Designed miniproteins, single chains, continued (2). Designs and how they scored, part 45

Each design is a single chain, and the fold is of that chain. pLDDT is the mean over its residues in the fold that is shown.

## One batch from the design tools (miniprotein)

Design m5632
Fold by ESMFold2-Fast:
Structure m5632 (fold): chain A 114 residues (1-114)
Amino acid sequence: MEEKKNLLLLFVASLILGDLELAKETLKKLGIEEDEELLKKLAEFLHEVSKDTEKLIALLRGELPDIFGLPPLGIQLEGLAAIYGLDPEEVLKEAVELAKDRKALEDFVKKHKN
């Protein structure tokens, strides 16, 4: 349970940091195979949005429509959490807290990447 939650949070953190290789490796550990071009676009988009903390938090909470032509991350994260039997609200809350603090986000990635 904790391992799957940490992998989902690590995936979100890798996208916010623009670390495509970490995002790909994290999805492999989750047993998910994704289109590399779609993953790259998602990482580039989230890294850009991460420069505005309020927009990033709104996007994670699903408060913004998909106005950028990419899947809403909050909806995707909620769906993935549900598939792994996790509480979507808890996963979203943890992702939002990481998004608020760049240093905590980087420390989380350093602790959980291998």
Scores: mean pLDDT 71

Design m5633
Fold by ESMFold2-Fast:
Structure m5633 (fold): chain A 62 residues (1-62)
Amino acid sequence: SDAERSAEAAKRAAEEGDAAAAGTAGYQSWLMSGNRELARRAAQAAADGDAEAAAEYAVKGA
């Protein structure tokens, strides 16, 4: 559930700023739990309305 929410939030942030970066990292966090924390930060930034930060965390997760 958290992984799905992180991926969706990252995609929404990407649609506002960088779709490729947010989507890629969000997907990878499901496969690699080590990257999940960055995906969660991307989701949190998206929830706070900070699309640029969300995309940045998503890229770092990839």
Scores: mean pLDDT 56

Design m5634
Fold by ESMFold2-Fast:
Parts: C-alpha cells; structure tokens; sequence
Structure m5634 (fold): chain A 55 residues (1-55)
C-alpha cells in the first residue's frame, strides 16, 4: 500500500541518517514525494526495493 511504501522510505532514511529525512517526514502521500523528485510512484517503489536488497 502507499502508506507501507512511505513508511519503508522513512525508515530507510532514518536508519541511514539521510539529509532528506526532514523532507520525507513532511510528505504524507507517496505521490507528493514522487512529484518532489520528478519520478513516478512505480520508480520510487523500485528504487527503494533496490536499496533495501543491497542494504
């Protein structure tokens, strides 16, 4: 779900002390985050899945 994907992104950013964490925390919808980065929701999901697989 969108909420699960957003939570996964937040958790990943927090675990790795990402400078984007504050921006990500203020995003309530995955679509807003995707628009901010200029990518599709599907591209964001694929990107996070790829990062999670590699640690």
Amino acid sequence: SDEELLERIKKYAEKHNSPLLDIIKEMKNIDDLAKYFGVSREELKKFIEELEKKE
Scores: mean pLDDT 73

Design m5635
Fold by ESMFold2-Fast:
Parts: structure tokens; C-alpha cells; sequence
Structure m5635 (fold): chain A 68 residues (1-68)
């Protein structure tokens, strides 16, 4: 379902954010840049799923809330 896909993307984004923090702490900026790209791609996928069923402003609010 779209809800299961959204939850999967949120979980992946959270993991990638933690990995990105670890890369920054280690001074590994090449790994950080790769993870940053993947995070942005997953955020775009999540927004695309949400905007199929709700307005963009509501979709962004929902995504931000889910990432807390």
C-alpha cells in the first residue's frame, strides 16, 4: 500500500540521516555527499507518494511530522 511504502521510505531516510551524521563526525565528506544525495532522492519519493493523495503543503507537514 502507499502507507506501507511511505513508512518504508521514512525508516530508510532516518537510517541514512544517522549514517550521514556518522560520516560528518568522521570527517568523511565523500560518504556524506553520497548519503545526502540518497536522502534527497528518498525525500522526493516520499513527497511524490503523498502529493498523489493530498495538497503539497499538507504532504510536507506530514513528512516533517513523520521524520520527528
Amino acid sequence: SAEEEFERLVEEIKRLVEEAKEALAAGDYDTYQKLDKEIREKLNEAMKLLTEVMPPEEALDRLVEALK
Scores: mean pLDDT 89

Design m5636
Fold by ESMFold2-Fast:
Structure m5636 (fold): chain A 89 residues (1-89)
Amino acid sequence: MDGAINTALNKTIDEFRKRGGDQALQDTRDNDDGPARYYKGLYDSAKEVLEREEKEGGSKEMIEGLRLVADMLGSLYQMDRDGIESYKK
C-alpha cells in the first residue's frame, strides 16, 4: 500500500513539473492565491495520471493510490482557498 501511494505521488509530481510546477511553487511566495494555484496544478496533474493509468489498464493498487492522491490534493486545494479568505479577514 505505502509503495503504491509513494509511486502515485512521484508520478503526480513528475507530471506537475512538466506543466511548469517549479514556477507555480515560486508564485506561492509572491501572490495571495499562489498556494491555491499550486494545489490546483497538482490536482489537475493527479487526474491526468489517473486517467492515463485507467486507460492503459494499470494495477488496481496503483489506480487506488492515484485516486487517494487526487482526492487529497483536491481537498488541499479547497482548504487553501478557504484559508486564504479567512486570513484576509
Scores: mean pLDDT 68

Design m5637
Fold by ESMFold2-Fast:
Structure m5637 (fold): chain A 60 residues (1-60)
Amino acid sequence: SEKVDEAFKAAEEAYRAGKSLTEIINLAEEKVKDLPPSERARVVAAVALYLIGKEIEEEL
């Protein structure tokens, strides 16, 4: 989905810009607000897991 791609791109750009986890998640939610509830939940969960993975990589 184009909206899913936009959400991930926005999350990656915000992460590189030093935005907080909360700001990045809110940005992703805004990009996918028009998607079905189940798809929105999956995208937001995937973005959260991506951010957790980045934090783990930086601590290693």
Scores: mean pLDDT 77

Design m5638
Fold by ESMFold2-Fast:
Structure m5638 (fold): chain A 93 residues (1-93)
Amino acid sequence: MKEFIDNLFKAMDAVREKALEEAERLLTRATGRPVRILSVMAFGDTALLFAEIDGELVLAVMRAEVKIEDGKVTARLSEEVRVFKLDGSPVVP
């Protein structure tokens, strides 16, 4: 029983790391600019990303889908991305 909970937590950490890689790829695609992800916060089905684009700090909002199948946790980020500067103004791709 304890091993199952520990494995679930490890799977969640792996999902977070994979989500970071996918987020960087999707943000680079959406903005047409290289993106470095600094932090990710997940709130339900929404991922809030703190990122750097050309030395500027930005906030990106993405939708996340999490599935649990046969004890494996997988996460996928939506291709629908919104990017904002810290003052709340939208980033034009």
Scores: mean pLDDT 68

Design m5639
Fold by ESMFold2-Fast:
Structure m5639 (fold): chain A 90 residues (1-90)
Amino acid sequence: AAAATAATIATISALTAATVAALIAGNKAAAIASLKAILAIATASGTVSAASIAALNALIASLASSAPTAATALAIINTANAIAQEIIAA
């Protein structure tokens, strides 16, 4: 159980880093794809709150419609960390 949770957290961390790298590169499509992968992990866990799922969906929608900022990158990091903490706490 702890090993499986650690693997899930490592995957979320890697996807978060990939999202931030894609934003730095100006690749919004890659950033959205990485966030959708985090969303799939969060929904599959069954333990992530509706609020965290809604926050992640809002970030995906924001990236599709507007230019990313440093605040967008920080919001992504904070939301991914909240999801990881909810999975650890379950």
Scores: mean pLDDT 83

Design m5640
Fold by ESMFold2-Fast:
Structure m5640 (fold): chain A 63 residues (1-63)
Amino acid sequence: SAEIKENEEKLKKLLTEELGLSEETVKQILEGLKYLNVEVNDEVIETLLTVIRNGRAASAEQR
């Protein structure tokens, strides 16, 4: 649907602009969500951003 496509574009923009992820990494994340049949909505976007931010923090603390 148009709404799903709009949410996918929003997620792409946030991952690239806010988190500095490469276009290739963002593509892999979106393909993973499609494989798992996860609908991209605001809750999924917020959860994914939180998981990536927490993953970066955890990696820094363990080095």
Scores: mean pLDDT 75

Design m5641
Fold by ESMFold2-Fast:
Structure m5641 (fold): chain A 58 residues (1-58)
Amino acid sequence: SAEAQAHYDAGLEAYKAGKYEEAVRHFEEALALDPELDPWAGVNEGVAALVVAVKKVT
Protein backbone atom coordinates (compact mmCIF):
# COMPACT_ATOMS: atom_id res chain seq x y z
CA SER A 1 0.00 0.00 0.00
CA ALA A 2 1.01 3.64 -0.35
CA GLU A 3 1.12 4.07 3.42
CA ALA A 4 3.42 1.06 3.86
CA GLN A 5 5.67 2.41 1.10
CA ALA A 6 5.82 5.84 2.78
CA HIS A 7 6.95 4.26 6.06
CA TYR A 8 9.51 2.13 4.22
CA ASP A 9 10.94 5.20 2.47
CA ALA A 10 11.04 7.11 5.78
CA GLY A 11 12.87 4.18 7.35
CA LEU A 12 15.51 4.24 4.62
CA GLU A 13 16.05 7.98 5.13
CA ALA A 14 16.39 7.51 8.90
CA TYR A 15 18.84 4.64 8.35
CA LYS A 16 20.92 6.80 5.98
CA ALA A 17 21.02 9.50 8.68
CA GLY A 18 22.21 6.98 11.29
CA LYS A 19 18.93 7.20 13.23
CA TYR A 20 18.53 3.45 13.66
CA GLU A 21 15.76 3.57 16.28
CA GLU A 22 13.60 5.70 13.96
CA ALA A 23 14.52 3.50 10.98
CA VAL A 24 13.43 0.31 12.80
CA ARG A 25 10.15 1.92 13.91
CA HIS A 26 9.30 2.93 10.33
CA PHE A 27 10.29 -0.47 8.94
CA GLU A 28 8.13 -2.23 11.55
CA GLU A 29 5.18 0.02 10.63
CA ALA A 30 5.68 -0.70 6.91
CA LEU A 31 5.74 -4.48 7.46
CA ALA A 32 2.72 -4.30 9.79
CA LEU A 33 0.74 -2.45 7.11
CA ASP A 34 1.88 -4.69 4.23
CA PRO A 35 3.55 -8.00 5.22
CA GLU A 36 3.59 -8.96 1.52
CA LEU A 37 5.80 -6.01 0.64
CA ASP A 38 7.60 -7.11 -2.53
CA PRO A 39 11.16 -8.04 -1.47
CA TRP A 40 12.38 -7.84 -5.07
CA ALA A 41 11.51 -4.13 -5.38
CA GLY A 42 14.72 -2.33 -4.37
CA VAL A 43 16.04 -5.45 -2.61
CA ASN A 44 19.77 -4.85 -2.88
CA GLU A 45 19.72 -1.55 -0.97
CA GLY A 46 16.34 -1.36 0.76
CA VAL A 47 16.10 -4.89 2.14
CA ALA A 48 19.79 -4.87 3.15
CA ALA A 49 19.19 -1.64 5.09
CA LEU A 50 16.14 -3.20 6.79
CA VAL A 51 18.07 -6.35 7.78
CA VAL A 52 21.03 -4.36 9.12
CA ALA A 53 18.78 -1.96 11.07
CA VAL A 54 16.83 -4.84 12.66
CA LYS A 55 20.01 -6.74 13.61
CA LYS A 56 21.65 -3.59 15.01
CA VAL A 57 18.70 -2.89 17.33
CA THR A 58 17.91 -6.51 18.27
Scores: mean pLDDT 66

Design m5642
Fold by ESMFold2-Fast:
Structure m5642 (fold): chain A 70 residues (1-70)
Amino acid sequence: SLDTEVELSLLQMAIAVARLAGDAEGVARAAEALARLALAAGDLETARWAVEQARAAGDEETAARLEAAL
């Protein structure tokens, strides 16, 4: 739906903003939210990308949990 597409875009922007700010925790939080929403929407490509963003931010435990849900 349009609402889901907008929220996915906002979460992708949140990851970009957190990255520019050097906020690794912010990147991991936004990536977890993006992965969960993308998975619920059936967007496996975006969900996998979000898992990699969490991993790149150093949150291996969150990345592993999200990957298991794919």
Scores: mean pLDDT 84

Design m5643
Fold by ESMFold2-Fast:
Structure m5643 (fold): chain A 95 residues (1-95)
Amino acid sequence: ARELAVEAGRLAVKGGLEALKSGGESIPLGIAAALQGIGAIFEAEKLNDPLSAGRSAVSGGETAIEAGKLGKVEEAVKLGKEAVELGKKAIEKAK
């Protein structure tokens, strides 16, 4: 569960950062996705809370998808979807 939440958080960070490459209107959402992904990694690794971490990673991934759609960055959408999938698996295993 913890390892999945960490990887999901990392994917949300990557998705957010990829969205920043388009500039403009995607910047606020790209930053938000990266911060949510960092939060997920912190919750998993420092707080040993894979359930909260998984939820943060899902939120970060969804934000990265929105940022990628707004900026038309296909890689950000792809990474965000992977973050959501792994985050959901982390939540299920943490229950």
Scores: mean pLDDT 82

Design m5644
Fold by ESMFold2-Fast:
Structure m5644 (fold): chain A 85 residues (1-85)
Amino acid sequence: SVEEKLQRIDSLSTKMMVHIRNGDWEGALATLDQIGSLLSPEDQEKIREGVAEMQAMIEAGKSINDVLSKLSLVLSEAKERLKKE
């Protein structure tokens, strides 16, 4: 159901933030990918692009704060779309 998907997204989002707080970027990226799997194909692609950009920033030793802000907006909009079904 939509409610079960929303609850799982919220649970996974909390888990992702715990990984980020602990500096576990591999765990954060894996959790974000799991969130993407619960979204529409269009929103899933946006998350996949964000994951790739975040990986590139980490590998380059750059800040990921801008990518996180962008992904937060994508997730918020995706959750609103799910609620309208």
Scores: mean pLDDT 79

Design m5645
Fold by ESMFold2-Fast:
Structure m5645 (fold): chain A 59 residues (1-59)
Amino acid sequence: SEIEKIAKETGASVSEIEGAIKLLKAGFSRETVIQFLMREGGLSREKAEKVVEAAEKLL
């Protein structure tokens, strides 16, 4: 439910948000995850930063 809320607010897909959470849990840096969301997910930097901020709260 929280992931779906983030998806609606940011325009990211549920799978992209789940990917971001997995990368953060694996110890990747915030910047690496932002770049992942921008390059693979096609998100703007602003939207990618919002996804990472919200995903960090779910750790």
Scores: mean pLDDT 84

Design m5646
Fold by ESMFold2-Fast:
Structure m5646 (fold): chain A 69 residues (1-69)
Amino acid sequence: MPLTANDYYSLGLRAYRQGDLESAAKYFQKAIDLDPSNAEAWRNLGEVYKQLGNDELAKKYYEKAKELE
């Protein structure tokens, strides 16, 4: 069965809780690729990039999440 946007979002949250930031970024990216209106996925992708030390990219994702609210 193909994975849905919500399935990828859930996988991203699990990876993030386990400290796997690379997998978390990958899964949140797939979630927004399938559902770009999911503000929570954009916000969580921003948090991942902030923890990876990419503040510029984190800011862009936070701004996108805010636009969707």
Scores: mean pLDDT 85

Design m5647
Fold by ESMFold2-Fast:
Structure m5647 (fold): chain A 78 residues (1-78)
Amino acid sequence: MHDLPAPLTPEQQALLDEAEEHLRKALEAKAAGDTEAALEHLEKALRLAEELAVSLGFDPEEVRRAREEYLERVRAQL
C-alpha cells in the first residue's frame, strides 16, 4: 500500500497525477458547496485510479467492485 512498484511507467505516472488532481478538485468543490462538481471530479479520480490499479496487475473485477461500493456510499451520504 505505502510502497508502489517503482519506477512507474510514464503512462502510469500520468494516470496517478491526473487522479490526484481530480481528487483535489473534488475536495475543493465539496468545500465550496458544489456537490455536482465534487461528484464529477470524484468519479473521474476513481476511474483513473481503477485504470492505474489494473495496469499495475490488480484484478479488474475487484477494483471495479471497490469503486462502485465507494461511490454508492458517497451518494448515500449526499
Scores: mean pLDDT 78

Design m5648
Fold by ESMFold2-Fast:
Structure m5648 (fold): chain A 109 residues (1-109)
Amino acid sequence: SLADEIIKVMAEAAKEGLSFREIVDRVAELVASKIPDPVEADIFRALLLIQAVTRSPPEGIARLLQKVLGLSEEEFEKVRKAFEIVWEGYENKLDPEEIAKKLEEIRKE
């Protein structure tokens, strides 16, 4: 599923030790590549980065992805949980390898 592609990119980026912002940028590029209109793709990238700096980034990011990609409620919740794992993992200073492992567990559900 598209949610599985997103979570795979997040897990790979987390394992590389990338920051939350850099992981969001990697997801933005993946999703933007699936938007045919380049202007709409640019607007999407800007909106996603705005969500990344809010007080509740996981929900805002996942909701924007749901609207742009037409994710099901199950796919939305899976993506929201994935961003929550990354966001809370970095706030709690978890090892990148542990964050990546938790993301792979979500992807396999």
Scores: mean pLDDT 83

Design m5649
Fold by ESMFold2-Fast:
Structure m5649 (fold): chain A 90 residues (1-90)
Amino acid sequence: SENEEILKLAEKAVELARKAIEFAEKAGTEGEAGRVLANARRTLEAAEEAAKAAKEGKPPPVEKVVGIVLAAIGDALEAALLAGLDPKLV
């Protein structure tokens, strides 16, 4: 169902945002790494809220969840690069 697809997208965004936080923390806490860490934490909060809403049968619009996934990918890629990791790990 569309609701199950939205839930899977939101759960993927949670996974990616958690990776972004881990990579950003490995990059450090100063300057650019601190900015990416703050962004990744906000993306995680949005992704967790979207997953919860979908589980409760009140999924957010698919466009909103896709936006959260794209933000999580961007955060994870930027964090990986700052940590000196291969972007393919995202």
Scores: mean pLDDT 84

Design m5650
Fold by ESMFold2-Fast:
Structure m5650 (fold): chain A 77 residues (1-77)
Amino acid sequence: MSEALKLYQEGARHYHEGLRAYQAGDLDKAIEHFKEAIEYFTKALELAKKEGSPLVDDVETLLEAAKKGLEEAEKKK
């Protein structure tokens, strides 16, 4: 498994946990998980770009989604 793929998978895990927390009304947990997802996706994107990986588009898509999730959770809190 490439390092970029590992970071992408960890980011995706946090993103989905953030969505669950948001739907449950646990905005503190949602914010925490979306911030973690953004950090992992940012690192994954940097490595994927250096590697010329086909993951770049997928990482950019979820990074944007995680940023929107964070903004929405922070506005609702």
Scores: mean pLDDT 87

Design m5651
Fold by ESMFold2-Fast:
Structure m5651 (fold): chain A 63 residues (1-63)
Amino acid sequence: MEQPRFLMGEKGLPLTQEEIDEINRAVAEEYRRLRADPSLTLEQINERLKAFNEELIKKALEK
């Protein structure tokens, strides 16, 4: 069992463990999709993942 000091680029999120797990799962899936596109650079992949992750967190916090 390991506890990283950050959660998908954020820390201290007022989310349940289930919500965090679902967001992590969605981000991992999106990462694999972006990695499958050879026209995208690692920089572009990271930018898109950051935006995707931030949108998921915002939506979870607003609900």
Scores: mean pLDDT 70

Design m5652
Fold by ESMFold2-Fast:
Structure m5652 (fold): chain A 98 residues (1-98)
Amino acid sequence: MYAATVFLKKPVSGEKAGEAAARVLERFPEVKEITLVDKNGFKSGRTPEEARKAGKSLKEPVDTVIVIAETEEAAREAALEVTRLLGVEAEGIAIMPI
């Protein structure tokens, strides 16, 4: 398993982040979990509906998204798709085995 941590150049609303995460979970079967991080903590989803609920539950803008996938390639591709769907550049993307 691999974690791709996406640091966003510009924070986005939890609702927008949750919708992007849901779309990634729908399209990438190797993605197992997406975590949305704001300044106060984090919320995770393993299904599109859980990701949408996670985003809606966050009170502050999301600045970091963590994608957990079966392969390094899937983690990287999903992380790039998150930034594309959000229309926000990554400050950085860190990928590591877990």
Scores: mean pLDDT 89

Design m5653
Fold by ESMFold2-Fast:
Structure m5653 (fold): chain A 98 residues (1-98)
Amino acid sequence: MDEEFEKIKEEAIQRTRDRARELAEKHGLDPELAAQVAEALASYFLDLIYKRIKKMVEKGEITPEEALELFKKESERVADIAARFGVTVAELAQRFGE
């Protein structure tokens, strides 16, 4: 279980970085700043989601298989949202003189 969740998390973080860079470059923004912010947000929220899902499995509320499917779906959602926030931070940095 833990190894499978870690793999999903690593793949989601990589997709988040790549998406944030691509979006930032497309808009003439700092791609590394966008990627760094997006990675930090994705890592933080995926850790929170993992802890919550783990508790649900421990309480018998969901099966381990259902937990993996739920985490994968949430990881895809987090990746998109985090990438967009990374771009927003890059826009603010450019606007305010950095």
Scores: mean pLDDT 85

Design m5654
Fold by ESMFold2-Fast:
Structure m5654 (fold): chain A 77 residues (1-77)
Amino acid sequence: ALSREQQAEFAERTARLLEENREALLEEVERLSAEEAEAAAEHFRRLAELARAAGAREAAEVLERAAEEFRRIAERK
């Protein structure tokens, strides 16, 4: 299992990549099935919870926003 520190670092790196590649990632999720887009939303929601628990609050907010955007895409399919 990842340590709390490693979990925070992973979440922070993931949040940074999401922000830097937001448009490309949204296009990719639009190409997914409804089930795959929903799975992506749930994955990032869980990662946001992990980030918040690890003290990576700003990363958690980025991941939560991504999860919500992916959920909305899934609901439109």
Scores: mean pLDDT 82

Design m5655
Fold by ESMFold2-Fast:
Structure m5655 (fold): chain A 99 residues (1-99)
Amino acid sequence: MEKVKEAERLLKKGKEYLDKGDYNTAIEYYQKAIELAPEGSRLRAEAYLNLGIAYLKLKDYDKAIEWFRKAIEEYRKLGDTRNAKIAEAALKYVEKLKE
């Protein structure tokens, strides 16, 4: 399915830019991946988690919290308790940094 493959490619590109410290470019790729990823998909949940990480790296704690909350909700809907707990731990970490 071309749309899903393109979303996966965009997510991978976002991760490459995140690893390089280009957080703004990573965010652009993750947002495009979300637009192409199916509703309720693991791919969309992963993109939300990575958006939260990118905003955390930029010290935009409000946006990081927003995207981690979306990632938690989507992983819970998928029954992915492991990744939901990872996103919950990231959310708690950011909430402490914002204080």
Scores: mean pLDDT 89

Design m5656
Fold by ESMFold2-Fast:
Structure m5656 (fold): chain A 59 residues (1-59)
Amino acid sequence: SSAREQLAQHLREAAQALLAGDLEAAREHAKKIGQALAQMGASPEFVERALGILLEEIA
C-alpha cells in the first residue's frame, strides 16, 4: 500500500539521518512514520505513545 511504502521510506531516511547525526531530520522522519502508521489503522493513542518514546530517544 501507499502507506506501507511511505513507512519503509521514512524508516530508511530516519536511519540515514541518525547515522549522519542529524537529529532534526530524524525527528521529522519519526513524525512521518507516525502519520504512515495512522494511515495503516493504528489508533491515535498508540501513535502518540510510540512517537513520544521515539522522539525522547532521539532527543
Scores: mean pLDDT 77

Design m5657
Fold by ESMFold2-Fast:
Structure m5657 (fold): chain A 71 residues (1-71)
Amino acid sequence: SADELVEKGAAAHRAGNYEEAVEWYRKALEIDPDNLRAHGLLAASYNHMGRGEEAKEPLQKAAALADAQAA
C-alpha cells in the first residue's frame, strides 16, 4: 500500500538515506498521488539534502491537501 511505502521512506530517512527515502515516497505517490504524508516527507527529505527548490512543489501540494482537509 502507499502507507507501507511511506513507512519504508521514513525508515530510510531516519537512517540518513535521504535519496532512498525520496524513491520510496515517489513510489507511494504513484499509488496515491494525494497522499499528504508522502508529499510532506518528500519535501522534508529534499530540504535535509539542501535541495530546497525540489522541496517546493511537494511542500505546496502537502499544504493544499492539509488546507482541503481542514476546511
Scores: mean pLDDT 83

Design m5658
Fold by ESMFold2-Fast:
Structure m5658 (fold): chain A 70 residues (1-70)
Amino acid sequence: SSIKEKKRKLILQSVALEIEAVGLEIDAELIEKYSTLSEEEIKEKVEELRKKAEELREEARKLYEEAEKL
C-alpha cells in the first residue's frame, strides 16, 4: 500500500472518532437541557460523556499527527 493510502486511512479514522466525540457532546447537552433526572445524576452523566468525548478527541489528534508525519 502507498503512503498516500495509509495517510488517507489514518485521516478517516481520526474523522470517525471526532464524529463520535461530537455525538457524545450532543448527548450531554440534551441530557443537561431536557433530562428529567436529578441535578446530581445529570451532572455525573454529563461529566462522564464529556470525559469520553475528550478521550476520543485526543485519540483522533494522535491519528491525525501520525498521518501528517507521512
Scores: mean pLDDT 89

Design m5659
Fold by ESMFold2-Fast:
Structure m5659 (fold): chain A 55 residues (1-55)
Amino acid sequence: SMREEAARHLQRAVNYAQQGDREKAEEELEKAREAGASEETVERVRKLVDELLKE
């Protein structure tokens, strides 16, 4: 389903951010949008990704 695909991409974005991989994290956020994630959800996860990458 579109919701399942979007959630999967959001989870990968967080995982890549934890590994320090900004490029792959951003790619997964973009794929989540394409899979139907809401703008609000993508923005919230992007903020988390940015915080993880600052650490």
Scores: mean pLDDT 84

Design m5660
Fold by ESMFold2-Fast:
Parts: C-alpha cells; structure tokens; sequence
Structure m5660 (fold): chain A 96 residues (1-96)
C-alpha cells in the first residue's frame, strides 16, 4: 500500500501546485488511507491536506489536519516537520 500512497501523494501535490485544491484533497485522503500508520508519508499527506483546506478558507478542517500531521511527526522524532505543522496550525487559528 505504501507505493500506492506515494502515487496519490504525488498526484495531490501536483493538483495543489496547480490550484486544484478540491482535487488535491481527494488525492491526499486516498494517500492517507493507503499509508502505514505513523509513517512520514501519512504525516506529510495530513500536512498538505491542511494546506489545501487553508487555501479553500476551510480553517477548522485545516486546523484538524495540521494537528494530525504534527502529532505523527512528533511520534516519528521529526521535530522540524512537527514545528512547521504547529506554526501553520497557529497561523490558521489566528484567522478564526
């Protein structure tokens, strides 16, 4: 399932870069479903799902997904990625 998770993650990243935020959300959700629990790919997909929702002005959803990303990055010992997610979480909360 990890190979398929990366495939959907890459499709989501392309959609996000092109401004196709709803399509990006669909791809990142598929990547999350297929990714191993507590994996870097799952955490990264949650982070980018947060970015897509933030771009759509769906701040409560963005907060939820950045929080999930931060928790997994913390469990993996990826402090820099966790801090990046926590910074995005704070920035989105300031918009509410």
Amino acid sequence: AEVEAFEYYDKGLKALREGNYQEAIEYFKKAIELAPEDSSIRASAYFLLGEAYDKLGKYEEAIKWYEQAAEIFRRLGNTLAAERAEKKLKEVKDKL
Scores: mean pLDDT 88

Design m5661
Fold by ESMFold2-Fast:
Structure m5661 (fold): chain A 57 residues (1-57)
Amino acid sequence: MSPEEVEKKIKEAEEALKKGDLEKARELLGQIWEESGRNPEAFAKMRELGQKLQELK
């Protein structure tokens, strides 16, 4: 996944969380997780969003 695609998916995950679409947010975070080993910024953002998702449960 390109850095541009990762950034786009992060934004989509944030929007999904704001709308309360937890299923979509989880799916997007799973896709970002695959790139987290190559992109420390994506990993940090994914962890932040994952915490928010857990709080909304």
Scores: mean pLDDT 73

Design m5662
Fold by ESMFold2-Fast:
Structure m5662 (fold): chain A 105 residues (1-105)
Amino acid sequence: SLEEKYKELDKKIEELEQKTAEWGKENGKEEEATAAIQLAYAEAAKKARELFGPTPKELESEKKNEPLIEKYKELIKTPEIQEMAEELSKLREERVELIHQIVTK
């Protein structure tokens, strides 16, 4: 079901965020790992706005998140963290698309 796919994606996102945070801690890159997690969240929020249209609350968040996306990208300099950030963004965007499919069904 779409609901089962959502739960699987949600679990994968949590597991990858945990892995990213742990890798950052082990390699002295905690700030970059945190930036990667936040970047993925912000990019997914932008994707949600494009698919659902902005609510007034989402418009306020979007205006704050656009400058933060660029700032997080500048903070992420380690290739391994960049790869994890890209995978997290992909999974979070897939989850947004799945939510869109569930609610527009």
Scores: mean pLDDT 79

Design m5663
Fold by ESMFold2-Fast:
Structure m5663 (fold): chain A 61 residues (1-61)
Amino acid sequence: RREALARAVFEVARTEDDEEHLERSTRVAARALGIELSDEQIRELVRAARAGDFERAREIA
């Protein structure tokens, strides 16, 4: 589940230029996978995905 969330966010980040939209998509994906993340964790995951840091994204998810 953690890796699935990280992969989903990375895929969206490749085509989504708007950080707010990416954060929203990340929250929806986390809920669909049953993963509870704080608003700060969502923001950190989005930043990691935009930076191309998959390992950090996996650690947050």
Scores: mean pLDDT 75

Design m5664
Fold by ESMFold2-Fast:
Structure m5664 (fold): chain A 92 residues (1-92)
Amino acid sequence: SEKYRVTVAVEVDPENRDKALEAIRKAIEEAGGKLTRATVDGNSVLVEAEFDSREKAEELARKVLEALQKIPGVKRAVVVDSDGRVIGEFVK
């Protein structure tokens, strides 16, 4: 089956980075995806994941943005697909 790749990019205060990363991991697992890469640097968290379908990737976008909005210190988040299309975002 064709794999659908997404990137979750988050701007978050350093003290809340681990909470943001864990929320992203949980959302990926709940949507049935596979986390392929995680990069944490300063106030940035970038996670890449693969899904068996576009619909599961869109489910991730919904779940992860909802979870990240509840975390203190998250300033912005965006989910983009392999074509560079934004499938979800917020700015606080």
Scores: mean pLDDT 85

Design m5665
Fold by ESMFold2-Fast:
Structure m5665 (fold): chain A 88 residues (1-88)
Amino acid sequence: MEFYRKKAEELIKKADEAESKGNYREAGHYYTQAGTLYYLSGDYEKAAEFFRRAAEFYEKEWKKTGDIYYQGNARAYRVQAEEYEKKA
């Protein structure tokens, strides 16, 4: 469990750096990976938190690009976050 959490923390730092640079797609990708690692560690509350952040950044990428695939990703990760919140 500690291994997954430590790796998730490293990915969150990368996501924060991508966010600071306006790289919304990259930030969403790293938050998705962090959420997955928290889920695998049994931390459903943090998994939900980071899937919500991923959805937020994919929505920003959709608004920037107009690409419907990012809108779909944002919706999917919001649904995943809600399911994990029910387990927390």
Scores: mean pLDDT 84

Design m5666
Fold by ESMFold2-Fast:
Structure m5666 (fold): chain A 69 residues (1-69)
Amino acid sequence: SSLKQELLRKIGEILRLIGEIIDLEREKKKAEEEGDEEKVEELEKKIKELEEKRKELMEEMDKLSEQLS
């Protein structure tokens, strides 16, 4: 079913976003240790954008899963 395939694709995208967030959080920690406040702020903004996208995908996934149930 197309609905099930869409749900699986969204799960895959969420997992990719989690990986990207982890990488950016590691970069942010390094920038904090180096005292690069501007880079910390840039990385925080990118992390926030990815977390918002993850939240949107999770909400879309929940709506799709209701139709499968």
Scores: mean pLDDT 84

Design m5667
Fold by ESMFold2-Fast:
Structure m5667 (fold): chain A 100 residues (1-100)
Amino acid sequence: MARVGVSVSVDQTEATKEVEAEADRFEGIGTVQVPPGTQVRLTVELEVYVDGKLVARSTAEATGTAPDGKYVTVIARATVEAPKQKNLIKLTARVERLPP
């Protein structure tokens, strides 16, 4: 199993990380630090490429609310299986503020 992680902030809105790994199962972990009094939706998209072609894709979503005076960490995890060969793994995390 190969794992890739990316952190995104609510002001960036999007972050992407690419890693090469030889595995047949991949886990992508997106994290966001939610400011006090904020509600967010975190979406992660995990894509696996072989020779420039998309061979597998998975998405995950998490929502979280930070109470006043505290930051909270929201995590979304996506898992995908692909052929066991040299793969390019692309993980994109997107965060959006939700109305209260």
Scores: mean pLDDT 82

